# Designs tried in a protein design run: designed miniproteins, single chains, continued (3). Part 90

Each design is a single chain, and the fold is of that chain. pLDDT is the mean over its residues in the fold that is shown.

## One batch from the design tools (miniprotein)

Design m10989
Fold by ESMFold2-Fast:
Structure m10989 (fold): chain A 71 residues (1-71)
Amino acid sequence: MTEEEARALFKEFDKDGDGVITAEELKAFLASKGQDLSDALVAHIIAEADRDGDGKIDWEEFLALVLRSER
């Protein structure tokens, strides 16, 4: 996934334009990519992406998550 694709997807989740998405939206995104992840694994990924610990993923956290999944 390119930065432009990630930015477009982030903006689609961020309907309010507040610059963040929720952990639930991130979980739905991973499920839509065919990732059959356990709740424990999803929580671990979210905790790694959500460095602020507020349950919301900002643009930098989201970009790092999607680029890191390109292995």
Scores: mean pLDDT 66

Design m10990
Fold by ESMFold2-Fast:
Structure m10990 (fold): chain A 64 residues (1-64)
Amino acid sequence: SEIERVEEEIKRLLERLAELQKQLEELMKNNAPQSEIDKVREEIARLQEELRRKVKELEELKRE
């Protein structure tokens, strides 16, 4: 089912976002270089964009 696939993808994105948020907190706590912090923030932003797209996909699938 396409719905099940998109739901699984959303679940994986949420899990990855939680991991990256933890990593960001650790980097900030340890005064990591700004370039490392910025890379993690960029990856978080990218995954948030993908999550928004997948949520829209799920909404469209549920309407059909």
Scores: mean pLDDT 86

Design m10991
Fold by ESMFold2-Fast:
Structure m10991 (fold): chain A 86 residues (1-86)
Amino acid sequence: MDEKIEKGWELLKEAQKKLEEGDYKSAAELAEEAIRLFEEALGPNHYAVASALLVLSRAYKELGKEEEAKRLEEEAKERRKKFLEE
């Protein structure tokens, strides 16, 4: 469990670096893997999942996928809300 959490945060950090470098496709792929690891280790509503969804949303927006990006941002807000209500 802890190994998945650590790797998830490392992948998310690398995804943010790829966003700054303009490599939006790699940023999206890294953020998607971070989401998978965080969901497996912490459950779907954890703050870490919401953080990774926001990075993926930014990557999709930069790739011109505005509607997908908006959906991911809304999903992150809903999952964060559920975490606070638990």
Scores: mean pLDDT 83

Design m10992
Fold by ESMFold2-Fast:
Structure m10992 (fold): chain A 65 residues (1-65)
Amino acid sequence: MEKEIELLKKEGASERAIEVYKLYLEGYTQEEIAEKLGISKSTVSKYLDEAIEAYSKALRKLAEE
């Protein structure tokens, strides 16, 4: 998790996107995350997509051994 969070930050993911992603990894649904953070379900989905995209970019860079 710690290394994963560092990679997300390097690729420009917002702190909010990282927070949403962490809750998703803990097993919370998008609906539960929305209720917990006081935001809309669509906003949770956007932050989750942002975090996943940043992580994918980091993995692509690391795959170039």
Scores: mean pLDDT 78

Design m10993
Fold by ESMFold2-Fast:
Structure m10993 (fold): chain A 71 residues (1-71)
Amino acid sequence: SAEDEVLSLVDKNKDGVISKEELREYLLLLHPDNPLSDEEIEEILKEIDTDGDGVISKEEFLAWLEKETRS
């Protein structure tokens, strides 16, 4: 599925969590002509990371993607 393909692209380590670096690379794929700053990526990470662990679970990431595709 498209979600599985996105997770495969983002979760390079296949460890089931998405790091700030993996999130940055994914967002660059969506906005190649307008790359986000470190501060903007940190803000997005904090919105997705409800646990405050500094990492994103696959479930949190997919929920965020669904919100973005519907908005």
Scores: mean pLDDT 70

Design m10994
Fold by ESMFold2-Fast:
Structure m10994 (fold): chain A 77 residues (1-77)
Amino acid sequence: MKEEAKKYLEQGRKAFDEGNYDEAIKYFEKAIELDPDSVEAIKAYSLLARAYLKKGDIEKAKEYFDKSVELTKKLLE
């Protein structure tokens, strides 16, 4: 549901800001699962990319950046 996706996105952002990147990743993945074609999902993909960069996983970071860009094109163009 859209409201629950937003709640998971905010919980993920809080975990990210606190440096809990593994917890942030779980929340962002849940937000995408609940509302995959949304502005919240674009934000979650971007934050997933940043979380993986913080963990040193450059390949996953690139994958999620690319997903964020593709979803942006789909929803905003």
Scores: mean pLDDT 83

Design m10995
Fold by ESMFold2-Fast:
Order: C-alpha cells, then sequence, then structure tokens
Structure m10995 (fold): chain A 59 residues (1-59)
C-alpha cells in the first residue's frame, strides 16, 4: 500500500480519528477527500481518519 509518516503528534479528537505520534508509519486505505484520509497505523493496527497535510510520503 501507500506508506506515509506522521509529521507531528496528533491526538484523536474522537473515535472516528486516529491518534498518531510523530514519526509513526501509516498505510493509506482510502483518500476520502484532499484533506482527510482513512489510514491504518502500522504500529498499533488501528484505523481512522487523519489530516493529509500532517503526513509525508515514504514510498
Amino acid sequence: GELYRALRDQPAANEAFLGLKKGELVEVLKKVNSEWWLVKSLTTGKTGYVSASGLEKVE
């Protein structure tokens, strides 16, 4: 899948959003729109929405 890295710590605002730690790797599952993506954390295995602007492409 498409691999991205969290650029900053991002706590989950509610259960629909995924909390991320800076440097955490995520796999993009679906780009819902240009601003919000559904991702899976490779560290925790949890899924949720994150801001695309807070992610950096790794591969």
Scores: mean pLDDT 79

Design m10996
Fold by ESMFold2-Fast:
Order: structure tokens, then C-alpha cells, then sequence
Structure m10996 (fold): chain A 79 residues (1-79)
């Protein structure tokens, strides 16, 4: 199912990749993420490509859809 694929993809992210995915899904620019985390823009770009590959998404819009689907379902399952 799509949900099983989403859950597996999120589970494959490292803690740092998950934090970057959250910031990207929330609309933060790669430049601001680099500043926030104290890393280079090149590192954020490289990690963003890795996150997209692990989640099977092609762009930030698909990343946001996948990430918020995960957050909403996790919140509903805990209520």
C-alpha cells in the first residue's frame, strides 16, 4: 500500500535526514536549513537528494505530501 511505502521510507531516514525532511516539508529554504544546522548548502542539497530517493519523491511538493500524510496518520493513531 502507499501507506506502507511511506512508513518504510520515513523509517529509512537517519535522525538528521528526518529533521531536514521536516524543515523542507514546512517550507524552509535549503539556505535557512544550512544556517540553522551549521552545515554547508552543498551538504543540505546532497542530503535533500538522499531524502527524496529514500522517500521515492521527485520534489519538495511530493515530500510535503508524504511527510504530512505520515504526521497526520501518526497523530490520529495516537489519539
Amino acid sequence: SEWEAIRRGIAALTPRELRIAELLAGGMSQANIARLLGISRATVSRLTRRIFRKLGVKDREELARVYYTYVIREAVERV
Scores: mean pLDDT 84

Design m10997
Fold by ESMFold2-Fast:
Structure m10997 (fold): chain A 67 residues (1-67)
Amino acid sequence: SPAGEELLQAARDGDLDRVKELIESGEADVNARDEQGLTPLQIAARRGGAPNGEIVKLLKEAGATTP
């Protein structure tokens, strides 16, 4: 899904506003995996700090799971 790929990129960029937009669209698979098998939640959690803590919270509220 293009929205899933965009969500992965937004998580890499720490782009809170873009993450929020993609979750609100309902089109993004919040458990999408990149070529390395990382989810948006794992990417944001690895980065740490603000805004990544807020991104982690939004992803969990949207149904994201850790493997």
Scores: mean pLDDT 79

Design m10998
Fold by ESMFold2-Fast:
Structure m10998 (fold): chain A 60 residues (1-60)
Amino acid sequence: MSDKDKQALQDALDMLKQGASTQEVSDYLKKQGLPGIARAVERTSKDGAIKALQDLITYS
């Protein structure tokens, strides 16, 4: 995964922690060229999205 993609995931995680909805974060990730991750975020709970993004940042 590129440094730009990792930064987008970190920004998305920070948005969720600041009170953004999973839909807002999904829209952001689509604009960053990460539609697959965006779709996964949109389909889960806020807590599920936070965990998924943390796992991707840590293990990618």
Scores: mean pLDDT 83

Design m10999
Fold by ESMFold2-Fast:
Structure m10999 (fold): chain A 71 residues (1-71)
Amino acid sequence: KIDEIIQRVLDGDLEAARELSKLIEKYGIDKLIEEVTNETARNILIAIKDHGISPESIARVVAANRASPVV
């Protein structure tokens, strides 16, 4: 289920990002890295660990980059 949450974060889902933050707080980032089966998900958790980036920041950046101007 961690892979599913990270995929939703990569889709710009802020609620999934909040859930991932709660899981990091509860279990620690290293445990979540162990639990993920998807390479992309693992790389995202490693980036969060190494750079101290919040999941919410990742979701916000993804959402902003995927938004196209409609003006």
Scores: mean pLDDT 76

Design m11000
Fold by ESMFold2-Fast:
Structure m11000 (fold): chain A 90 residues (1-90)
Amino acid sequence: GPLNVNTTFTLAEIRDVISRFDADGNGYLSAGELGLALRSLGQNPTDEELEDMIREADIDGDGQINVEEFVTMLGQKLTDEEVDELIAEM
C-alpha cells in the first residue's frame, strides 16, 4: 500500500516528478525511477518497501509502474482526463 495514506499531492507535483524521472517519456517508471520519484516527494522508502510496492502494483511482473499505478501508490486517484494531462506533458 501507499507509504502515507493521508498524504495528498497536486497534479503539478506528480507531473514534475514523473517528467524528471521518466527519462524515456513513455509514461512508465522503472523500479529505480520510482524510488527517486518517491524520495523527491518527501517519501523515504527502503529498497524492501519499494520492492513490496512494485510487487503490489505490478501484478504482471514487467518491472515498470505506469502513471495510474504511481498515483495510486501516493494514495491519490486521478480521473482519465487528469491522467491524459500528465501523459500529454511527457
Scores: mean pLDDT 64

Design m11001
Fold by ESMFold2-Fast:
Structure m11001 (fold): chain A 88 residues (1-88)
Amino acid sequence: SPLDVDARDSLGRTALHHAAELGDVERVEYLLKFPGIDVNAQDKRGRTALHLAAEAGHEEVVALLKERAPDLDVDARDDAGRTAADLA
């Protein structure tokens, strides 16, 4: 269910955060098919999956999130006031 895919670990990270951080394009695409997934979920440092993908240089994941997640907040800021673009 959407609730299960939005479960958070001790750092406040979802499955989408982990897939984005690892550059797992197939897993990101799979997760984005779930209705009601929180694509803008922020970890304990205010970081979204987009922040983690950008910082890690995973360009395919960044592109996939921007193209396939209509509710994606590209301007979301982490606790340091940085957007994903600032980390790329």
Scores: mean pLDDT 83

Design m11002
Fold by ESMFold2-Fast:
Formats: structure tokens, sequence, C-alpha cells
Structure m11002 (fold): chain A 79 residues (1-79)
């Protein structure tokens, strides 16, 4: 539900700026019961500026390497 997504996002957003880094995104996904594949986890863990996983790159249309709450909801709706 929306409230679960908000809670997961808020708990993962350690710096409180309203966006998730790739590491924080993995934490949010896991807290919601989603298990990223080993390939997705590797891509997220090794992601650098300009080398985002395809899944995250599609959510982050601005290309800043972070995911805001609407982008997070879009990503969750595709799962």
Amino acid sequence: SLSEFKQAFSEADKDGDGTLSTVELVAALRSLGYQPTDEQLREISTATKGSLPKMLAEADIDGDGTVDFPEFLTLMSRR
C-alpha cells in the first residue's frame, strides 16, 4: 500500500533529503518484501555516476543517480 511505500522510503532515506541512493533503494525494496536478483544487487552495489542499472536508470529520468518518491512508486508498480 501507499503507507508501506512511504514508510520504507522514509526509513531508507538516511540523509533526509527526500531521495534514495542506490544502496538506500535496495534497503527499501527489502523492507517491502521484494528480493532483488543477485544480478540487480551487483549492479546496484557497483553503480557509479553514469552506470546505473537499467531498472534504476528508467526510474531516474533526470540522470542524477537518485530516486525520489514518485520515481520509487513507479519502480514499485513495475514489480
Scores: mean pLDDT 63

Design m11003
Fold by ESMFold2-Fast:
Structure m11003 (fold): chain A 138 residues (1-138)
Amino acid sequence: LSDLEKQLLKAAQNGDLEKVKELLAQGADVNGADNFGTTPLHLAARAGHLEIVELLLENGADVNAADIYGYTPLHLAARAGHLEIVELLLKVPGIDVNAADIYGYTALHWARRAGHEEIVALLEKVPGLDLNAKDLNG
């Protein structure tokens, strides 16, 4: 991972939209991942930076990128309660709405566990989504 991609990860996490634009214009790999498989899209989705999520997707960010724990951007946005980001990610062609982490939990499971009722309702309306997300106590 180059210094350019390290800066992109930091800018995406910090919500620095102008720095993300600059780094992508300089040829930073939009899918440049750290040693944990964390991409800029993971960090922006987790942090709730909607405009950065939009920009990264426009520049070819992999919507289905999984980190070492199997977390995708959809898992992180759903767990964090970022409704508008979940809505945006679900519109991306080829999204795997049933992606499971290393424990077998989907974005729906994490939304339910976190009590994000609007995100749960949104996910339950997605055609082909698995409604049988495992409970951490079951």
Scores: mean pLDDT 88

Design m11004
Fold by ESMFold2-Fast:
Structure m11004 (fold): chain A 68 residues (1-68)
Amino acid sequence: SAEGEYLALEIAILEGDEKSALRLLDRFLAAGGDINRPGAGGKTLLELAEEKGLEKLVERLREAGAKE
């Protein structure tokens, strides 16, 4: 489910695991996930990736239509 993929993606970002986060992002989008949804803490995936300095993930999120 998009919900389950989102939670796994959020955890990977918080752990700084950019490689897993990139893979999980593709799964989240394939499941019909909203790239701009806020998480439990009110932060979007883009905001979390920026905060953690995951430059490749920030690039991929912006390519996929993420906004601040």
Scores: mean pLDDT 83

Design m11005
Fold by ESMFold2-Fast:
Structure m11005 (fold): chain A 59 residues (1-59)
Amino acid sequence: MPVLARAIRDYVPKTGDELYIKKGDLLEILDVLPDGNWRARSLETGDEGIVPAEYVELL
């Protein structure tokens, strides 16, 4: 079963491996990284990248 999350605030990427998200965006969590970041796919854009876990909530 896919792990779904929602962005709770906007995040603008600082590097090319990070994901742009807007508050309310739906995400699929692909991996949980040991540094407090998650690898996710945006269900809005289809883009994949890294997001800080504190910017998203699990559904």
Scores: mean pLDDT 82

Design m11006
Fold by ESMFold2-Fast:
Structure m11006 (fold): chain A 119 residues (1-119)
Amino acid sequence: DLLEAARAGDLERVRELLEQGADVNLADEDGYTPLTLAARAGHLEVVELLLKHGADVNAGYPLIYAARAGHLEVVELLLKNGADVNLADEYGITPLDAALLAGHEEVVKLLLENGADPN
């Protein structure tokens, strides 16, 4: 399905499924969207394709997962597409918290440059 293709980074399969009318915002039982799974895995081209097809940039907290994983280019792309730099998950973890906890200094810098609240 689209969630599996996005997680795997299968760009061709993601494109095929979206062209066949797959719901770009379909979440699994844990609330992970195709965008969240692709962002977490660092699949930049899949993230770009999902956003082009109307993926909700904030659904399932893709920026938090990309920041936690240190995927700098994915973080940049999500921010460029309107990701809320200060959107906290259900546990109160922000993208900045996730990057700091994981030690991703370049992601921390990028988030701060894009208006992340350090407090």
Scores: mean pLDDT 90

Design m11007
Fold by ESMFold2-Fast:
Structure m11007 (fold): chain A 125 residues (1-125)
Amino acid sequence: DAADEWGETPLHRAARAGDVETVRRLIAEGADVNALVDVPGNPYASGLTPLVLAARAGHVEVVEVLVEAGADFKLVSPVTGLPVLDKPDIFGKTALDHARSLPDPEAAERIVRLLEEKGAKRIKP
């Protein structure tokens, strides 16, 4: 089984690392682009998809590849009860909030546009 006990897959790890070549290979091998990490009793470690991890880390090409491969923007985590893109981290920031705060303004704009085109919402402090 490619997933760990909480649903973390090789695709989650590649997306978090920004490894575009590994992401493309795993998708070609049939990896679930909507694979969900849910940790019972820990909402801050739950609701994590490869798309959320790539967007938070500012990996533009990985975000683009995952969106093109059919990443589901409506996916709801049963642990958090929230759509995965609307799930805040421990600091109250969503994937869109993290994308907007990236040090590279070009990467920030590209990720924000991709997420907003699919209906992702930002949380204002």
Scores: mean pLDDT 72

Design m11008
Fold by ESMFold2-Fast:
Structure m11008 (fold): chain A 76 residues (1-76)
Amino acid sequence: SQIAKFKEAFSLYDKDGNGYISAAELRHVMTNLGFGTVSDAFLQDMIREADIDGDGQINFPEFLTMMVRKMTGQSA
């Protein structure tokens, strides 16, 4: 399933297994999933919309929400 694919991609960069990835790791996850090269501004916008507070770390539910929003709102 798409959720399983996202979870696998997320887990590749969750090296310490704490359920969080950094903003820098988010870029690599996006590239790995085939979204191509993404700008820092685009990543910051996604992080802002996911209500990431403090250290810029993203948990899986926040990541999944960002991915679903991107997929449903993405123009062809």
Scores: mean pLDDT 70

Design m11009
Fold by ESMFold2-Fast:
Structure m11009 (fold): chain A 68 residues (1-68)
Amino acid sequence: SRERLGTAVRLIRRQQGLTQQQLAERAGVSQSYISQIESGAVLPSLSTLQRLAAALDVNLDALLALLA
C-alpha cells in the first residue's frame, strides 16, 4: 500500500540521518514529492521507486513488496 511504502521510506531515510531535502536531491525529485510519498498521499511511478531504492541503498524488490 502507499501508506506502508511511505512509512518505510521515512524510517529508512531517518535511520540514515537524511532530511527529506537530502533524499530528494539524491533521488532527483522535489522535496515536496518526497513529503507526499512519505505521507502516503501519492503512489510514485516505477521510475521514481527505482531512484528511491538507489538513493536509500535498498533493493527495489523490497520497496515493491510494500505495494503488494
Scores: mean pLDDT 87

Design m11010
Fold by ESMFold2-Fast:
Structure m11010 (fold): chain A 122 residues (1-122)
Amino acid sequence: DLRARIAAGGDVNARDANGRTPLHVAAEKGDLELVELLLEHGADVNARDKNGNTPLHLAAEKGHLEIVELLLENGADVNARDKNGNTPLHLAVEKGHKEIVELLLKNGADPKAKDKNGKTPE
């Protein structure tokens, strides 16, 4: 249980085989309570996995609006780029998560950011 390990003073920034921290996994799964607990215990909000994804990329791709809000409130880089040059906004637009697109834009996401293929999000 991740919650029990965190409570016992476990390393909140430990990386798995894919370079993912517990915050990446919680953000991808939509576990809001675990995201809150990890951030309270000093999780790196801008940690990058082996693909250059931050927790914000994963929450935006999976459509977890409340987690996107919480990550941004805790200093997530809205314009972070993965290894393909994708920002969280690129992923939210690709998946059709309109409320997340609006939230990212309100928080300073660049609608003109180009991926490795020269494509903007919109």
Scores: mean pLDDT 87

Design m11011
Fold by ESMFold2-Fast:
Structure m11011 (fold): chain A 150 residues (1-150)
Amino acid sequence: IEETEIVGLPAWVARAADPAAPRVFIAATSEELRPLGLRIAEALAALGYSTTVLVLRSKEDIPGVVYEALDADAVIIVTRATEEGFELAKALLEELRAARPDMPVLVVVLGEGPEADRAIEYARSLGAAAAQARDEAEAVAAVRAFLATL
């Protein structure tokens, strides 16, 4: 994994040896989720995917993140079950759907309770896949299961 910068944001890129390998874009809605995003990327790189991990700082980052994500074969949004995480994930998903309605998207929600339920239901209402994860192992398993359906 190579550390770089994409649209002014810290980014981590792993390139598959096969240039035709599927590209997966991973957007984390906070800096605290960066380690999880990187673990997902490492697991996918081991399976032969090219991966890009990007951490959003605020809603102002969304247009740039959407632009970079449009060249991917799938997008994974990693968020917390909090009001802030839900609002960022929602705004990002809405912009992705507006720009590319057929983009495969999985929203991985870390946590439990009503905010997690709302995030999952909202993602599904926009035709995205959604999974609740209690820990990193569940998040990685959900991402692998999602990509296996593509």
Scores: mean pLDDT 80

Design m11012
Fold by ESMFold2-Fast:
Structure m11012 (fold): chain A 130 residues (1-130)
Amino acid sequence: SMATELIEAAREGDVEKAKELLEKGADVNAADPGTGDTALHLAAEAGHVEVAKLLLEAGADVNAASTVDGRTPLHLAAEAGHLEVAKLLLEAGADVNARDLAGRTPLDLALEAGHDEVAALLRAAGAVLA
């Protein structure tokens, strides 16, 4: 489906394919049936800034939570240490204090992974420890 192709394009950082799929009417908020992950989740986890920006401009839900662990795109960017994607998500209205199914915030994940610059960004945006 176009949804599966968009999620894969986002995982790979394929800006041109993501743009083509969105222009063809792919649902920007379509979730993987097994995980609940959207294209924005995969772009955030992989650090693909240009794809993440394209998805947000197309109306991606910045606060979509996966069904497996309840993680938002900001959780995934924070755990992976992707500073520029984390900035983009916060500018788009990401909930800086969103809790996953284990009660973990993006700040908790950044600190445990040792991503000091992302942790500093999250604190500046109003993050508190879980």
Scores: mean pLDDT 91

Design m11013
Fold by ESMFold2-Fast:
Structure m11013 (fold): chain A 60 residues (1-60)
Amino acid sequence: MKGLYRALRDQPKASPAFVGLRKGDLVEVLEVVDSDWVLARSLTTGETGYVSAGDLERVD
């Protein structure tokens, strides 16, 4: 679901399509792509990109 989430682990920016995250970073989920991937914006950096849905915890 769209909303505010917290990163559960570090995610390196492996490509321009992915968002770089550190454990504890807050993200806004913009779109749910499928069951495994979402498009999110980092509230720490302002960057947007894909992240694994399983690595996010909803905080709203």
Scores: mean pLDDT 78

Design m11014
Fold by ESMFold2-Fast:
Structure m11014 (fold): chain A 67 residues (1-67)
Amino acid sequence: ELSELEKKVLEVIGERGRASAKEIAEELGVSQAAVTRALNRLKKRGIIESIKKGKTTYYVIKDPVAA
């Protein structure tokens, strides 16, 4: 089951299309470490994926239109 923080993280990513851990932390007013832990749990569950652009890692929700 998703925690409250995991749900809020997914909402931010969904609204932005993609977001970094820093952007999510700033929007939610929580520590970047807490956001990173939530993102890692969501990745292990296959709900999100990571995309690296330059030096920054962005997170996206796997296709909202299931194939």
Scores: mean pLDDT 79

Design m11015
Fold by ESMFold2-Fast:
Structure m11015 (fold): chain A 112 residues (1-112)
Amino acid sequence: AALRGDLEAVKAALAAGADVNARDFYGRTPLHLAALAGHLEIVELLLEAGADVNARDDFGRTPLHLAAEAGHLEIVELLLEAGADRNAKDDDGRTPLDLAREAGNEELVELL
């Protein structure tokens, strides 16, 4: 129920002229939140709508950092295909690969 409702809510917001790159209280865009949560269809929709794949939150993290830390393999692949910078460093100097390793997401280590 929630996932499908969220997808339709995102579609409705974009159709109403919502800023696809709007930032929350932590500097996160909708793409950051969808990537962190593992919402593949919402990630696809946001990228098609022109979301900044390399947007940085208040910690210097990109959507790719959050997907890699969370272990979302298909979202990591999609973000890389969309032009995500695999070498981007957060404010602690960590790349998406470093976060995948720290989280134990070994399948992502070969992809990043």
Scores: mean pLDDT 84

Design m11016
Fold by ESMFold2-Fast:
Structure m11016 (fold): chain A 110 residues (1-110)
Amino acid sequence: SQEELNEQLFKAVIDGDVEKVKELLEQGADPNAQDVRGRTPLHLAAQYGHAEIVEYLLELRKEGKADVDINAQDVYGRTPLHLAQKYGHEEIVEILLKYGADPNAKDLNG
């Protein structure tokens, strides 16, 4: 089911399993699915430091193969860029900015 595919996608992203992420997206997992905290796959890749998964998702967006929301907001108004900054993933901050993430997006705390 779609829900099962999306849950498997979240797990694969958290685990840093690039090949499983690719497989699940090819099977129809939603690249913009949100978990209970409103976090998308891109949020989770940014939070957990999985630069290769971040690049893969953003290349799908660039190629028009998937509508990946680079500025998606979780339940706290945080974007993937905010999570990369919070968790100290400098390479992912640079990747997100290169692909057009909004550096001026504000979370619910300002």
Scores: mean pLDDT 88

Design m11017
Fold by ESMFold2-Fast:
Structure m11017 (fold): chain A 60 residues (1-60)
Amino acid sequence: GFSGIDKDGDGTITADELLEILKANGFNPTKEEVEAMIKEADKDGDGTLDFKELLTLFSK
């Protein structure tokens, strides 16, 4: 289904959505680890990850 992929529809991923995606792909991070990953990639500090940055992270 469409569940768990860009629920905002604007190309951003929240920490909860990224956590679900990572677990679905066999990773077992904590929410704090996911939030740290987002903060490292997020230059604006708004706590979301760009969908294109997410695709780059999981691409190849």
Scores: mean pLDDT 66

Design m11018
Fold by ESMFold2-Fast:
Structure m11018 (fold): chain A 66 residues (1-66)
Amino acid sequence: MKDEEGRSALHLAAYGGDLEEVKYLLEKEKADVNAKDKEGRTPLDLAEEQGHEEVVEILRKHGAEP
């Protein structure tokens, strides 16, 4: 499910640097790691823009493409 900006829960967790929520969404909810928002940004893009290095690492581990 996506919000008004086309962002999934994984986008929001990645933007906020919530490592535990990112892990939960990827491992339990099977979230689409490469989902794009209305601006074409992935969760990886948002985590990199905000400087959340640990979130970037876990997203890449789960198949996120740069």
Scores: mean pLDDT 79

Design m11019
Fold by ESMFold2-Fast:
Structure m11019 (fold): chain A 151 residues (1-151)
Amino acid sequence: MKRIVIVGGAGSGKTTLHNRLLEDEHLRENYEIIEITEYGIIIGRKVDEDLLRASRPPVRGLTPLQKEFLEQADLVILVVDAVRGPTPDTLEILRYIEELKKPYIIAANKIDLPEADLSLIDHLPGEKVPISAITGEGIDELIERIEELLS
């Protein structure tokens, strides 16, 4: 089963996006969808307490466990807040993904908000898909692109 790993800065909407992708039956049945959070690893809708403990305490930069999951990913979804733009932590994650030569999509989240500005991410490499994880806007386009990259 191919592995999709969701990463991004604190408050970017990773968990909301993870839940949206799990609502798609085809993705849920054919892919392992994993979220890397500031507090641990979430696989599907279950929190693995051992993985959660192993990812604590917060360390400067990427933890060894976070690096392991990124190394095992078949596709990475990097969630960026389109209101705030990329954080230094988000840019460090992106650099690591590129060093690993992993296929990735940048999900520009929170486009439902009037303050959202996609120009904040135009300078980033790779494919950008504008979404609102809360409203579901752009999610169908993101799913289509995930399936194309993983087919």
Scores: mean pLDDT 79

Design m11020
Fold by ESMFold2-Fast:
Structure m11020 (fold): chain A 91 residues (1-91)
Amino acid sequence: MMSTRLSREAWLLLLRLATDALADRDVSALTPEELEAIYREIAARAAATSPEFAALSEEQRLEEVRAAAGLTVMARLEDERLRAAGIDTAP
C-alpha cells in the first residue's frame, strides 16, 4: 500500500536509522521539541546515506522520518505491552 514515497531499500534504511536513534530513549518522556530534533537528525543521516532520500524536500524527508519513527514507537509499545502482560522468558 502507498504509505511512503521511498523504495523498499530506502525505507528499510530509514527504519534502521529511526530504530537506532530511538533505541536508548524513553519516547514518552521526550518533549515535542526534542522529538522534532531527533527527527531532523534522522533525516540528515538518511540524506547523507541515500541519494533517493536526499532528493526529497526537507518537508518530505521529515514526513517520511515521522512515519518511520511512528512504526518504531508502535513496535516498542507493543513489546512493552507484552512484557506488562507477564510474558516471562527465563532461560
Scores: mean pLDDT 73

Design m11021
Fold by ESMFold2-Fast:
Structure m11021 (fold): chain A 72 residues (1-72)
Amino acid sequence: GDDVRELQADLKQLGYYEGPIDGIFGDATRAAVKAFQQRLGFHADGIAGPQTRAALAALLRGEAVVPQPQVV
């Protein structure tokens, strides 16, 4: 869908995704999300949730992203 196309475009702009912008959440898109999450120190589940999308938006603005430690 269009949400996946935007995700693919954002990941490609940041250098994490090299595949086609086809709007299909396949293995290549999931691998790019995992690589992005791993680089930021997030759990690399490949799910583009609110945390992952917020981090993408921050980096596209040129802001540094620092993972917040969870106290459990």
Scores: mean pLDDT 72

